# Designed miniproteins, single chains, part 63

Each design is a single chain, and the fold is of that chain. pLDDT is the mean over its residues in the fold that is shown.

## One batch from the design tools (miniprotein)

Design m2307
Fold by ESMFold2-Fast:
Structure m2307 (fold): chain A 59 residues (1-59)
Amino acid sequence: SEKLLKLLLYAVELAQKYGLNLKELEELIELAKEMVEKGLSFEEAKKKLEEKAKELAAK
């Protein structure tokens, strides 16, 4: 879906911005898929992805 594709591209951008490794990027990808399946809005899903990226980067 277009929404999933946009969220996956955003996850890659977040991984580059926050210096995430491949496993951490895979966690963002899985979260993006789950949020699309749950019917979250694109904006809400983006916020949750950014929060998760910040959490992963803080370790």
Scores: mean pLDDT 86

Design m2308
Fold by ESMFold2-Fast:
Structure m2308 (fold): chain A 60 residues (1-60)
Amino acid sequence: SSLRKELLRLIGEILRLIGEIFDLETFEDLSNPEVQKKIEELEKKRKELLEKMKELDKEM
């Protein structure tokens, strides 16, 4: 199913974003505004992918 393949792709991308956020929060200086901005951008992308996953779930 094309919907199943897209869902798996989205899950993989969400997991990658979670890993990137974790790395930034763990190894970078969180008081740095540039680091905070990167985390915010990654969290925004994660939220967008989660919403897209919800839309695909409605179609299944």
Scores: mean pLDDT 82

Design m2309
Fold by ESMFold2-Fast:
Structure m2309 (fold): chain A 82 residues (1-82)
Amino acid sequence: SLLERLRELREELEEAAEEDPRLEPAVEAVERAIELAEQGNLEGAATLLRAAARYLESLGDPRLEPLVERLRELARELEEAA
């Protein structure tokens, strides 16, 4: 399910944020997106995931590209489900 994939992504981001605190805003955005998705606000959740993706992209770190792609993919799927 989309919620399971969001929770998996949150866990991966939390682990990455332990090594790189710059990722904490993205963790917070995904946590809030999970709350909105659980409330049925899929559009709101997608908006937060896109904001998290833009934030990570702004850091200019190529190692974060897979996380950016996953955030955008999940945002698209949430928008399509809304």
Scores: mean pLDDT 87

Design m2310
Fold by ESMFold2-Fast:
Structure m2310 (fold): chain A 98 residues (1-98)
Amino acid sequence: NAEEKRKKFIEMLLEAVRELTGLSDDEFEQLRKELEKAKSMKEALKIAVDYLAEKTGIHPLAAYILLMERLARKLFPDLPDVEALLKTMDLINELDKE
């Protein structure tokens, strides 16, 4: 169950980056491999933030905000923005405890 939840989180993270950048299929699979090597979901998020910042040229903090907003929307589409963000942060912390 923990492995399945982490895999789903990585897929949602990948889709969020793809929607923000327009990744090719090859770039998408390469990023997947890098995210799957992460020691924690927080590390996976950091890898995705750094990738988004490098690919778009925006500041890493701005990349983090955009990525977290998109990820929260994908994970909790039925919740208001702030509640979706808080639940996304809680989910990342929960996945890293398992």
Scores: mean pLDDT 83

Design m2311
Fold by ESMFold2-Fast:
Structure m2311 (fold): chain A 113 residues (1-113)
Amino acid sequence: MLEDLEVEGELVTAAGTYYRLGLKIRVAESAEEAERLARELEEELAKKIEAWRNETIGPDAEVFVRESHRTYLDANGNLVFEHERVISTADALPALDEPGFAGVAIGIGIVKV
């Protein structure tokens, strides 16, 4: 099932504000099912991010977006698909593995196994 979009983390700097957003989907079936759910997740995430952006930053604000996907098997053998975006008002996006940014980013329903 698709979950509601939430802001997973916020990092405020002199250069701008960085927001990490994510959705998680668990797939227990074939790769074809995972691909179908990934497409549905992308469409839903795009709509929710646009609504969140309009309410939080504003529709006319210049933003920079970085997208990442991860697929892995959890400890119970379930196929997990994660979709993440980082939205920033800064000219450059931080690396997701940077200590400062990583410390404020909390996965929505993302249990790191």
Scores: mean pLDDT 54

Design m2312
Fold by ESMFold2-Fast:
Structure m2312 (fold): chain A 88 residues (1-88)
Amino acid sequence: NAYKEAVEHIKKASELTDKAMELLKKDPNSPEAYRLLGEAYEHYAKASELLGDKETAARMYRNAAVWYEKAGDTEKAEELRKKADELE
């Protein structure tokens, strides 16, 4: 059931965002927090794909790429930009 899978991805994204915000309160430049934000946006993108909203999914993958790049994960950022381009 695509709807149930989308809900689980949204829950995961929320949990990851909460963790990232806790880390950023202690260190505003935390690479670990940036990675968690990238992973959270990836989960939002997957939820959007499952719900048939390709435009929102592409946008969320691009947002994830920004955070992975800030975390120093350039390869993951490039991968996610390619996924966003495939959804256009």
Scores: mean pLDDT 89

Design m2313
Fold by ESMFold2-Fast:
Structure m2313 (fold): chain A 85 residues (1-85)
Amino acid sequence: LAAIAALNAAIAANPNNAVAYNNLGAAYHDLNQYSNAIAAYNKAIALDPNSADAAFAYFNLAVSYKKLGNAAKAAALASKALALA
């Protein structure tokens, strides 16, 4: 999709762009590509772990893990999102 291509270009220009990785995760999530979304959100959190954007990433990681059948991991990640919000 055009959005993913644009986000990949932004990441290529600045590989430390946490916002671009968070947006890439959201784009993959909208496509129901939860494994790809998880990878992108984990990268966003690694680059900026204590931001409001990290809270959003943890919440969407929780949803993605729940969609993949890992309810325990989803609950733990949702708790982390609440702690940062």
Scores: mean pLDDT 79

Design m2314
Fold by ESMFold2-Fast:
Structure m2314 (fold): chain A 56 residues (1-56)
Amino acid sequence: LVEEAERLRQLAERILEGAKKAAEHMSKEDGEKSLEQAKKMADKLFSQGDALLQQS
């Protein structure tokens, strides 16, 4: 359970890092939209990890 929550957190961090690097090669507008989408996906993964920890 704790290990699965940690994997979800690492995946979320990797998504944010990848989006940040991709944005450097995009237009400012496209980069900002890509980062916002990645942030929403990461927030979902963090929420899922927290739910797993609450299940004991």
Scores: mean pLDDT 77

Design m2315
Fold by ESMFold2-Fast:
Structure m2315 (fold): chain A 79 residues (1-79)
Amino acid sequence: SNEEAIALGREAIELGLEALRLAVTSEAISLAIAGALKGIGAIAMVEFGIGTPEEALATGRAGLELGREALELAREAAE
């Protein structure tokens, strides 16, 4: 649903920003930014009626995955 896509997008932004605060490597920084941008994209797709609800959901899920990967890499580099 559009509501689910927005929720996933918001979570992707939050994870991306958290990862970015911890990130010290270019790889972690790149993934964190990519995750946050995908999250923004999912929200924008819903709010502006760009593409389908399924595409917005897929974009939100992709952002969440990138954000999780970025956070894991950032935490590993910190330890």
Scores: mean pLDDT 86

Design m2316
Fold by ESMFold2-Fast:
Structure m2316 (fold): chain A 75 residues (1-75)
Amino acid sequence: SAAEEALALEARRLAGEAVRAYRAGDVDTAIQHLREALAVVDRLSPARRALVLQELRREFAGHPVLLAELDRLEA
């Protein structure tokens, strides 16, 4: 749906902001943006949620601290 499309785009935007903050050395801001992205992802249907989470894991592949936090928050 258009609403799910908008939520998926917002989750990706927040994930990008998390990566940017992390690269700038602002780990607390990066984790905050990651938590915001996951809150948006939790509003998606299960199928769409799985696809977006896969995309976020790919985005964080070069950032082990963000990947570890994503895995912790999803457990």
Scores: mean pLDDT 84

Design m2317
Fold by ESMFold2-Fast:
Structure m2317 (fold): chain A 69 residues (1-69)
Amino acid sequence: SKAEEALRKGKEALEAGDYETAIEHAEEAARLGEGELKAEAWFLLGEAYDALGDIASSVGAYIAGIGAL
């Protein structure tokens, strides 16, 4: 699915240290995904924001991920 593809691309970008690209793909995955996949996308957003030092956005993303489960 497009959500699974976006999540994969987001994870690859995060591993490469491309946090802005990771956020873009994770946002698409969160928008398109449901349940567990949506939660994974929000957790990926949290990791990317944390890596950028945006603690408020990171915490918000983790809370949204828990809420998607």
Scores: mean pLDDT 87

Design m2318
Fold by ESMFold2-Fast:
Structure m2318 (fold): chain A 60 residues (1-60)
Amino acid sequence: MDAEEYFKKALELIEQGKYEEAEEYVRKAVEAAPNKEEALRIEVEYGMALLERAVKEAFP
């Protein structure tokens, strides 16, 4: 499974509220990233997804 597949799974888990499982999949995505730039992109996008989810839950 490549980094993009792990990252997609992490985003799906966030939508389901499964944050612990999503964190595990984002770690796998970062480890599978082909370079440091791609790993950083995954971490930034994951952080943005978490923030967006938290905002939607707090202010629906």
Scores: mean pLDDT 80

Design m2319
Fold by ESMFold2-Fast:
Structure m2319 (fold): chain A 79 residues (1-79)
Amino acid sequence: SQEAEEALKKAEEALKKAEEALKQGDLVTARNNIEEASRNIKKAIEAAKKAGDKKSLERAEELQRRVLGLYVRLQEQEA
């Protein structure tokens, strides 16, 4: 699904921005981009389910695990 693929690309871009923000100590920008990634992962899942796109569903699950890892890193820097 093109819609799912576009949402996944936006999620990956947001995750990259979150990682860069964490490296710079910009916790607000990091949180905003983690949330942006989560929104795009949700859109990708919805689009992939509608299209029967198993590959995009698997990719969304991978990105969801990356979101969880970045939340852990964010919490460590906020502590």
Scores: mean pLDDT 87

Design m2320
Fold by ESMFold2-Fast:
Parts: C-alpha cells; structure tokens; sequence
Structure m2320 (fold): chain A 68 residues (1-68)
C-alpha cells in the first residue's frame, strides 16, 4: 500500500505542476494515472492511504480552478 500511495502522490504532484505550467493535456493524463492508483488503494481498503492522497487531489483541484 505504501508503494501505491507514493505513486498516487507522485502523479498528483506532477499533474499539479503541469496545470501550473499550462499543460492541461499532460495534467489530465497524469491525474488519470493517479486515480488508477487511488482505485487500487480503495480496493485494498487502505483508508489512511486514501486520506493522505486526498490532500494532493485537493491541491490539484485548486490549481485547476486557479487556471480557469
């Protein structure tokens, strides 16, 4: 579960950076990768991992909203 958490966070951080750089297509692709890892955490019942990753999802969402 730690490896899945780390991968989800890695993709979300890169997606947020892509939004801030104006590369929305890359941001969408990276976000989709992060969501796949989050689905895997959900299937494993890693509630703490999902809560940790949620902070990065919220940061990504804020960056998207700021770019609109």
Amino acid sequence: SQELRDKAIEYLREATAAVKAGDLEKAEELYRQAMDYMRQLGRLGDVEGLQEVQGYVDEFGAAVKASM
Scores: mean pLDDT 86

Design m2321
Fold by ESMFold2-Fast:
Structure m2321 (fold): chain A 64 residues (1-64)
Amino acid sequence: SEVEELLERAEREVRYRTEVLGVPVEEAARRQVESLRTLGVPDEAIAEFAERLGVLELAEELRK
């Protein structure tokens, strides 16, 4: 699905920024959240994305 493709792309972007550029995972993930929301990805799907990255506080924020 389009949502799955957008989430996969966002995950690759976070991995690149954390593993290559040394950006903290929370910072990289929060940047992607705003883009995913603008593209119409549901908050629950974005919360699951944040959980997979280990950013549990961000996942909780998205589920409130």
Scores: mean pLDDT 85

Design m2322
Fold by ESMFold2-Fast:
Structure m2322 (fold): chain A 66 residues (1-66)
Amino acid sequence: MTEEERRRLVAEVADRLLKGEITPEQAIDILEKAGITPQEAAVEAFRLGRLDAANAILKAHSKRNS
């Protein structure tokens, strides 16, 4: 997967999450299947200005691994 494809997927997932089309847990599952860690996705979402999506992903990741 190219860096551009990775950014595009994170942007799409963040947008779907903000629209309520998917849950934060589903967002993590989609990203992990594509080889993107929740931490990498959160950093990219912050760069895209999607702070709410980044925070939701990190909170869901923390809850799953507790």
Scores: mean pLDDT 80

Design m2323
Fold by ESMFold2-Fast:
Structure m2323 (fold): chain A 72 residues (1-72)
Amino acid sequence: SEAERHIKEGQEAFKAGDYETAAKHYFEAGEAYREAGDEVRSAQYYSRGYFLNGDFEKMEEYLEKAGLLEAE
């Protein structure tokens, strides 16, 4: 899937120490999950992207969304 591709690319960038590129791929994974209707996984990957960018306020916002959006 598109989300899985971006997760893999983000993980590879993270291993290379390219945190900006890793964050971009995690945001793209979050977007792909959002478009697929998976709001919980979307929020999880947005929070990872914001963490890598040092945006802790947005990271916290999306961690809260991930905890509140439990799919049945």
Scores: mean pLDDT 82

Design m2324
Fold by ESMFold2-Fast:
Structure m2324 (fold): chain A 61 residues (1-61)
Amino acid sequence: MSPEELNRRMVEAAQRAPDLEEAVRRILEVAREAGYPLPREAAETIARNVLAGRPPAGLLP
Protein backbone atom coordinates (compact mmCIF):
# COMPACT_ATOMS: atom_id res chain seq x y z
CA MET A 1 0.00 0.00 0.00
CA SER A 2 1.34 3.44 -0.89
CA PRO A 3 1.88 6.06 1.88
CA GLU A 4 -0.62 8.34 0.10
CA GLU A 5 -3.29 5.60 0.01
CA LEU A 6 -2.70 4.74 3.68
CA ASN A 7 -2.97 8.44 4.60
CA ARG A 8 -6.22 8.79 2.62
CA ARG A 9 -7.79 5.70 4.24
CA MET A 10 -6.90 6.88 7.76
CA VAL A 11 -8.37 10.36 7.14
CA GLU A 12 -11.57 8.89 5.64
CA ALA A 13 -11.96 6.48 8.58
CA ALA A 14 -11.59 9.34 11.09
CA GLN A 15 -14.02 11.62 9.19
CA ARG A 16 -16.74 8.91 9.29
CA ALA A 17 -16.32 8.28 13.02
CA PRO A 18 -18.98 9.65 15.44
CA ASP A 19 -16.43 10.58 18.15
CA LEU A 20 -12.71 10.85 18.92
CA GLU A 21 -12.36 7.40 20.54
CA GLU A 22 -13.92 5.64 17.53
CA ALA A 23 -11.80 7.75 15.13
CA VAL A 24 -8.60 6.61 16.92
CA ARG A 25 -9.77 2.98 16.87
CA ARG A 26 -10.51 3.09 13.12
CA ILE A 27 -7.19 4.80 12.30
CA LEU A 28 -5.28 2.13 14.27
CA GLU A 29 -7.25 -0.64 12.49
CA VAL A 30 -6.44 0.81 9.03
CA ALA A 31 -2.73 1.09 9.94
CA ARG A 32 -2.72 -2.47 11.36
CA GLU A 33 -4.33 -3.90 8.19
CA ALA A 34 -1.68 -2.09 6.11
CA GLY A 35 1.10 -3.55 8.30
CA TYR A 36 2.17 -0.09 9.46
CA PRO A 37 3.29 0.20 13.13
CA LEU A 38 1.43 3.38 14.14
CA PRO A 39 1.66 4.47 17.82
CA ARG A 40 -1.66 5.23 19.53
CA GLU A 41 -0.45 8.79 20.28
CA ALA A 42 0.07 9.44 16.54
CA ALA A 43 -3.40 8.04 15.74
CA GLU A 44 -4.91 10.31 18.43
CA THR A 45 -3.19 13.37 16.89
CA ILE A 46 -4.50 12.45 13.41
CA ALA A 47 -8.03 11.91 14.78
CA ARG A 48 -8.05 15.22 16.67
CA ASN A 49 -6.87 17.17 13.61
CA VAL A 50 -9.37 15.51 11.25
CA LEU A 51 -12.34 15.98 13.60
CA ALA A 52 -11.36 19.64 14.17
CA GLY A 53 -11.40 20.17 10.38
CA ARG A 54 -7.67 20.98 10.34
CA PRO A 55 -5.22 19.68 7.72
CA PRO A 56 -3.58 16.49 9.06
CA ALA A 57 -0.01 17.81 8.87
CA GLY A 58 2.60 15.13 9.62
CA LEU A 59 0.22 12.18 9.09
CA LEU A 60 3.11 9.94 8.01
CA PRO A 61 6.87 10.26 8.70
Scores: mean pLDDT 73

Design m2325
Fold by ESMFold2-Fast:
Structure m2325 (fold): chain A 78 residues (1-78)
Amino acid sequence: MDELAEAAAAGDVERAEALAEALRPELEALPEEERKRLILEAIERAAELKIEQTKDEKEREEIRKALEEFKAKAEALL
């Protein structure tokens, strides 16, 4: 999940989607609640990593928007 979080934090949606697809069989084997927890943790981790790397207010706002988009997509999988 760290790789997925890093890809999401970098705004690399294509790579994040590819990693999510690769993890899909494992995620489908988990109970729905566990799956939701892992996806939300990955999103939160991505936010933390990118915010730590970026101090600029404008760049932080762009990251926030990208993460909200990714969060919406991740929640649609649940």
Scores: mean pLDDT 67

Design m2326
Fold by ESMFold2-Fast:
Structure m2326 (fold): chain A 86 residues (1-86)
Amino acid sequence: MEEQLEEDILVALALIYYGISKILYRKAKEGRLDPKEVIESLKNIQKKLEEMAKEARSRGLTRAAEEFEKVIDEVKKLIDELEKLV
């Protein structure tokens, strides 16, 4: 139960980081935030997600690791799209 709850919390955390990433991306696209600063923030989020994915994998928390990996791919896509604008 404790391990299952921890994995569910990690999955939720991955989705929170994805939500934050999409909000930052949208605000940069709307000219409400500096795209260069948003790219730096998204790269920092990517690094944190990569660390969390590796930790989840090492602990056998496969669902959490897969969710972090999915969010990493989406964040990379957002970075690539913003880099075309700077």
Scores: mean pLDDT 87

Design m2327
Fold by ESMFold2-Fast:
Structure m2327 (fold): chain A 57 residues (1-57)
Amino acid sequence: EEEKWLEAEKHYRQGAAALQAGDVDTAERHFAKAAELLGLKPETGRILARRVADRLA
C-alpha cells in the first residue's frame, strides 16, 4: 500500500535526523516503525540503526 510506504519513509527520515543529533534511542524507534510498516521485523530496523550509529561514531 502506497500510504504505508510514504509513512515508512517519513519515519526513516525522522530516524536519520535523530542519528545526526546523536539520539540513537529515538532513531531505533523510528527505524523499527518504518521496518514494521514495510512488512519487515521491527528488530531489523533496530539492527540497522545500531550499525549506522557505529559507522558514524
Scores: mean pLDDT 73

Design m2328
Fold by ESMFold2-Fast:
Structure m2328 (fold): chain A 101 residues (1-101)
Amino acid sequence: SKELEEKAIEFLDKLLDFIKKAEDPGEDLWYLLKDSVIDHNEELKKLFPDLETFKNADIEKYKELLKRLLELEFGIDVSKFPKVQEKIEETAEEIKKLISS
């Protein structure tokens, strides 16, 4: 639905705003997500077993993180929403840039 698409995009915009304002983007994002999401999802825990792996992840791993966050939060099938897929790509690229700086 359009409402679900808009909520997903708003979620990604808020997450990106959090990271842009973070003192340490990699560490701050890790601790935001670890206890609430990563530790409770077997696939995300395999992708991101520790902070060092999280900070050194590639864009594809951050895309997978964002996809799973949206699927868990909203029950969205991301494959059905091209605009959400595009926003995931843009957000993952910006996360990688901010963490690597």
Scores: mean pLDDT 86

Design m2329
Fold by ESMFold2-Fast:
Structure m2329 (fold): chain A 66 residues (1-66)
Amino acid sequence: MLDIEAIRKALEEKVDAQGRVKVTAALEVLISHGLPQEVALEVILPLMDAQGYVNLEELLEALEKI
């Protein structure tokens, strides 16, 4: 069972002024909280923008559906 509250807090420490997290930072947080790298990539890559960022709220919404 994924701890969404712990993941949210860790990601909030990495978020920029636009509410985005770097893909590399998001991957490190998800993997450290028990998500396999392959699953983390499958969640993150569809949400990634052209600059290599993901929106925090979109990422958390996607994680709650796992």
Scores: mean pLDDT 81

Design m2330
Fold by ESMFold2-Fast:
Structure m2330 (fold): chain A 66 residues (1-66)
Amino acid sequence: MELLVTFVGSVERQIGILLRLIGDPNVEVERLSADQLLVTHVGSPAEAEALLAELRADPAVEVEEL
């Protein structure tokens, strides 16, 4: 699963989200710009759907499934 993540929240919340993603062994992160990440989930489909739901629930980011 590939996700485009756009940061729209505070710097503190952006740091928290980035640390969450970097700390996940099933997640690969590529920085596209100052405010955009390409997030690739390499784990199970259920874990990928859980990550997508988690990110969609966070008002500090906008998430597009690619």
Scores: mean pLDDT 82

Design m2331
Fold by ESMFold2-Fast:
Structure m2331 (fold): chain A 102 residues (1-102)
Amino acid sequence: DELKELLERLEKGLELVLKKLAESEDKVSVALEFLEGLEEMINHVEPEIAVLTVEQLRDLILALDPEALAEVKPHILPLLELALNHPLPEVREAAREALAAL
């Protein structure tokens, strides 16, 4: 099941990113690397992938310290704007929750 495998890979990818953020002195670079490709995932044809991706943006926002978040925020905002304008209500709701975490 390709969808199940992709969902599991995304969840494991976030776990690895959160671990790298905790261990890295360059949290901004780790976060920016993770943000690469998220536009494609938010626009994914499978609604579950889009929702999970936006939920992962919220988890990233919550994991960043205020200084790192301030540097990464200009790169997060366009992705949240994309998700807030998504045709699916579920993706827009996840985006509102992520925006509230900022």
Scores: mean pLDDT 83

Design m2332
Fold by ESMFold2-Fast:
Structure m2332 (fold): chain A 56 residues (1-56)
Amino acid sequence: MIEERARIIANALKPVLELLGLDTAIAMVDQMVRSGYITPEEAEITKKLLREIAEK
């Protein structure tokens, strides 16, 4: 399921978010799309989850 994979990726990027900030974490997701590692749909869900984590 796309949502499960997006959630796993967002959780893997939590240390990046905490150490380097939201913009860096989002840039990493965008790089993963460019490299073909994830789909644009997975990337949008992952970025949404990262923003929700950062808002807390």
Scores: mean pLDDT 80

Design m2333
Fold by ESMFold2-Fast:
Structure m2333 (fold): chain A 84 residues (1-84)
Amino acid sequence: LFEEAKEYLEAAYALVAEELAATEGVDPEEAKARARAAARAGAENADPETLAKVARKLAELLEESLPEAAEYFRKAAEAAEKIA
């Protein structure tokens, strides 16, 4: 379902933003809020096939550095593939 893909994408983006905020010394809640908004906008404007492909690629890239975010990207890709 599209809503499932969006929710997983928001969770993945929030985890990435939290990690980046820790290294940059910025407010993690503000960074996560901006990341979730960007994920929502991206998902709403993306073709499901493109969203699935991009999410799969991001999961592969983050598997070693941020495995929790990678897992959410995999779930987002799986949800997008069901509606593609």
Scores: mean pLDDT 77

Design m2334
Fold by ESMFold2-Fast:
Structure m2334 (fold): chain A 90 residues (1-90)
Amino acid sequence: SDLEIATEAAVELILEIGRIAGKEEEGKKAAEALREAVEALQAGDEEKAKEYLAKALEHFKKVAEAAQPKKEEVLELLKKKAEELNKKLE
């Protein structure tokens, strides 16, 4: 499914940004919370999905802030992941 493909692409992206930022554990927490949010949404639990999404965003904020000095590496990763996602959806 497109949602499944997009979710896995987002998870992979978050994990790699976390690695680049030196915030690998925060990236893992953000990615795991995002997976939980999508699973809750698919199960019809909107409140649980909202809570997990908030958690994912909180952890990802820490990753994003730490990634600022590595912006060129992050931009290259974003370009690569966009190309990979487009190929999977064709």
Scores: mean pLDDT 82

Design m2335
Fold by ESMFold2-Fast:
Structure m2335 (fold): chain A 56 residues (1-56)
Amino acid sequence: TNERLEKAVEEALKMLKEGKSDEEIIAELVARGYSELEARFAVARAKEILIAEKLA
Protein backbone atom coordinates (compact mmCIF):
# COMPACT_ATOMS: atom_id res chain seq x y z
CA THR A 1 0.00 0.00 0.00
CA ASN A 2 1.16 3.57 -0.75
CA GLU A 3 1.16 4.87 2.86
CA ARG A 4 3.08 7.96 1.66
CA LEU A 5 0.35 8.80 -0.90
CA GLU A 6 -2.44 8.17 1.67
CA LYS A 7 -0.74 10.74 3.94
CA ALA A 8 -0.55 13.22 1.04
CA VAL A 9 -4.30 12.74 0.33
CA GLU A 10 -5.11 13.39 4.04
CA GLU A 11 -3.04 16.61 4.01
CA ALA A 12 -4.62 17.74 0.70
CA LEU A 13 -8.14 17.11 2.08
CA LYS A 14 -7.31 19.17 5.19
CA MET A 15 -6.08 22.07 3.01
CA LEU A 16 -9.14 21.87 0.69
CA LYS A 17 -11.41 22.19 3.75
CA GLU A 18 -9.35 25.26 4.77
CA GLY A 19 -10.24 26.85 1.39
CA LYS A 20 -6.81 26.62 -0.26
CA SER A 21 -6.57 26.48 -4.06
CA ASP A 22 -5.26 23.44 -5.98
CA GLU A 23 -2.05 25.34 -6.83
CA GLU A 24 -1.45 26.33 -3.17
CA ILE A 25 -1.96 22.71 -2.03
CA ILE A 26 0.38 21.36 -4.75
CA ALA A 27 3.08 23.91 -3.79
CA GLU A 28 2.75 23.03 -0.07
CA LEU A 29 2.97 19.26 -0.70
CA VAL A 30 6.03 19.74 -2.97
CA ALA A 31 7.61 21.87 -0.20
CA ARG A 32 6.98 18.91 2.17
CA GLY A 33 8.95 16.55 -0.11
CA TYR A 34 6.25 15.11 -2.40
CA SER A 35 6.76 15.14 -6.17
CA GLU A 36 4.47 17.30 -8.34
CA LEU A 37 2.83 14.10 -9.67
CA GLU A 38 2.19 12.83 -6.10
CA ALA A 39 0.81 16.26 -5.10
CA ARG A 40 -1.56 16.42 -8.11
CA PHE A 41 -2.75 12.85 -7.41
CA ALA A 42 -3.38 13.75 -3.75
CA VAL A 43 -5.46 16.84 -4.68
CA ALA A 44 -7.52 14.86 -7.24
CA ARG A 45 -8.21 12.05 -4.75
CA ALA A 46 -9.04 14.51 -1.93
CA LYS A 47 -11.59 16.24 -4.22
CA GLU A 48 -13.26 12.85 -4.94
CA ILE A 49 -13.56 12.25 -1.17
CA LEU A 50 -15.03 15.74 -0.60
CA ILE A 51 -17.63 15.22 -3.40
CA ALA A 52 -18.55 11.80 -1.92
CA GLU A 53 -19.07 13.44 1.52
CA LYS A 54 -21.54 15.93 -0.07
CA LEU A 55 -23.47 13.08 -1.77
CA ALA A 56 -23.70 11.01 1.45
Scores: mean pLDDT 83

Design m2336
Fold by ESMFold2-Fast:
Order: C-alpha cells, then structure tokens, then sequence
Structure m2336 (fold): chain A 67 residues (1-67)
C-alpha cells in the first residue's frame, strides 16, 4: 500500500519524525483510538531503539489484519 511505500522512504532517509507521523495518521484512520495509541507507542519505541525493520513489520501486521 501507499503508506508502506512512504514509510519505507522516510525510514531509508532516516527521518523518524516523518515515519512516526505517517504511522500515527494511518493508525488513526484504521484503528479505534485506544488500540491506535498502544500500537503507536510500540512503533515509537522501536524507532527510538533504531529497530526500523521491527517498526515496518508492526505496521505491516496491522495492514494484514485489514486485508
């Protein structure tokens, strides 16, 4: 999906702020506010740790639930 392409590009550029903003927008659109906050906190923790692959997999798992 377009979100994964943009997320990959932001992470490839090392722009964690852009990556986190993209994830927040996506989760807000697709998940209830409580679940969105939990997933966003997990993704933020992975990005803060430099685990970009883990962050991508977390978002991809959310997308798979809707496909």
Amino acid sequence: GAVLEKLRAALEAGDKDAALALVEEFLREHLDPVTARVVLAEVKALLDAGDYDGALKAVENVIKTFG
Scores: mean pLDDT 79

Design m2337
Fold by ESMFold2-Fast:
Structure m2337 (fold): chain A 90 residues (1-90)
Amino acid sequence: DAMREEIAKKLEEVAREARKANESSTLQMVAMAAERLAEDIRNGKITFSEAASMARSLAALVRREAPDPKVAERLVKMLEEAARLAEEAA
């Protein structure tokens, strides 16, 4: 499924950027969650609606907990983009 692969790649990009920033244990947890979500959507283990909901929950966590506002804004935009792709595919 091309859409599942595209969403998974976007979530893998989130994980890479979160690890690259490496500012806090929260960003490390966000990276692990994004990687898990990418695997689950790629393998058909979750629905598009579930993926969108989970990506938005991660965006909310980043917005609340990330120490650097510029890093937070970048990661939130990427997660919201992944969520939007999932909603459009649903």
Scores: mean pLDDT 84

Design m2338
Fold by ESMFold2-Fast:
Structure m2338 (fold): chain A 111 residues (1-111)
Amino acid sequence: SLPSKEEVKRRLDVAIRAFERAIEAVEKDPSLTPEQREKAVSILRKAVEELRKIKADLDAGKITPEEALERFNKIAVKFGKELMDSLTDEERDRVFAILNQAVAEARAEAA
């Protein structure tokens, strides 16, 4: 079934909030070096910018809800790969733990 525009917007809002929370958590994490924090934050900020662009295009009627979800999925794959390629195994584990917590908190707030 095709998702509604409102459902897709809710999913985008949850994702944007999750990434913004993850950015704040990464910036405050004492287990990461300043260079590791800057690298992870740079990738996450690019993801937020692209998600906000999808939401703006959807709100303006420039794309369908189906196309918005397709673009959202492509962003998740692209930036997930950039995180994997840019970080050591230990850095990845920490950043993904932060992302998982941020996603859980954003979903709980949306419920």
Scores: mean pLDDT 83

Design m2339
Fold by ESMFold2-Fast:
Structure m2339 (fold): chain A 57 residues (1-57)
Amino acid sequence: DELREKLLKAIGEVLRAIGDLFEAERQKAPKEEIEELKKKLEELKKELKELEEELEK
């Protein structure tokens, strides 16, 4: 229940981060900003993977 809600939120956050990164690249944002967005996306993906592993227990 709680884990499922966290999983859905994490999926939503990953999708938003992908959208933000795509928009930043389209708008030719500074390289530093793009790198920060990439780092945030990788961090969110890691959190999502950890939640998926918890759900499978």
Scores: mean pLDDT 81

Design m2340
Fold by ESMFold2-Fast:
Structure m2340 (fold): chain A 60 residues (1-60)
Amino acid sequence: MEELEKDPNNADAWVRKAKEAFEKGDLETAEQYAKKALEIDPNNFEAQYLLNKIRVKKKK
C-alpha cells in the first residue's frame, strides 16, 4: 500500500489529501481533492462520504 499512496491516479491518495485539508478547515481544497478521487473512482465510498461531510460543514 505504501507505494500506491504516491500514485496521483490512486483515488485513496486523493481521499487522504482531502481528509488532511478538511482537518485544517480548508473546505474548498478538501472538496477539490474529494472530487478528484471520485473522478478516478466514482464508486469510492470514502470519497463520497468525505464529500458529503464537507458539504454539511459548508451549510453551517
Scores: mean pLDDT 75

Design m2341
Fold by ESMFold2-Fast:
Structure m2341 (fold): chain A 64 residues (1-64)
Amino acid sequence: SEEEALEEIAKKYGLSVAGVRRAMEVYKLTPEQLKEILEESGGDTLKILELIREKYPEGSPFPP
């Protein structure tokens, strides 16, 4: 069910499911944190990266 929810979110925002899952693994995001990021960014990949960098810099491969 969680995987299906992520797939629907990815489709809603025009993102790839693989990209969504990759972000969760790389940045140590929970599904709840990912939902908040997608909601704030509107699904824009550039804004998603900016929000991850600002809110979760500890998990980022690139420091703020």
Scores: mean pLDDT 68

Design m2342
Fold by ESMFold2-Fast:
Structure m2342 (fold): chain A 55 residues (1-55)
Amino acid sequence: KKKEELQQLYDELLAEVRRIEAEIAASTDPEKQRELRQKASDRLLEFNEKAEKLA
């Protein structure tokens, strides 16, 4: 069931990244936009690390 866990993590990642992108679009603060973009990148990195563990 590791493949199911990986798929769920991926779906959660995509939903979270899309949420962050929406927040970036709604924000008028460049500093906040940078922080949100970095947060999205960090989420992707975390996913890759978890995927490696499950592989």
Scores: mean pLDDT 79

Design m2343
Fold by ESMFold2-Fast:
Structure m2343 (fold): chain A 99 residues (1-99)
Amino acid sequence: DAAARAERARAAGEAQVEALRAAGVPEDVVEAARRAVEEVARAIEAGADAATLADVIIAHSPSEEAIIVALGAAITAGVEFDEALQRRLAAAAEERAAA
């Protein structure tokens, strides 16, 4: 169900956030990634489709790390992004990395 998928996203996101912290990523970047995961989990619980979830990831992820973590959490939760959405998410990650 949607609640179980959202919980899966939160669990996956938490593991990735701890990996970022262990790698020495700054705490503000880690906290932004944690917030992005929570927004994605809430959207999953609300029954959002993949296109809407991509919008949520981009809107709430100020860094490349946040996009990667939020995207990974959604995929682990069973969200399927087609190639067009994957390209859009990759482009957003590249834009944030270049800033």
Scores: mean pLDDT 86

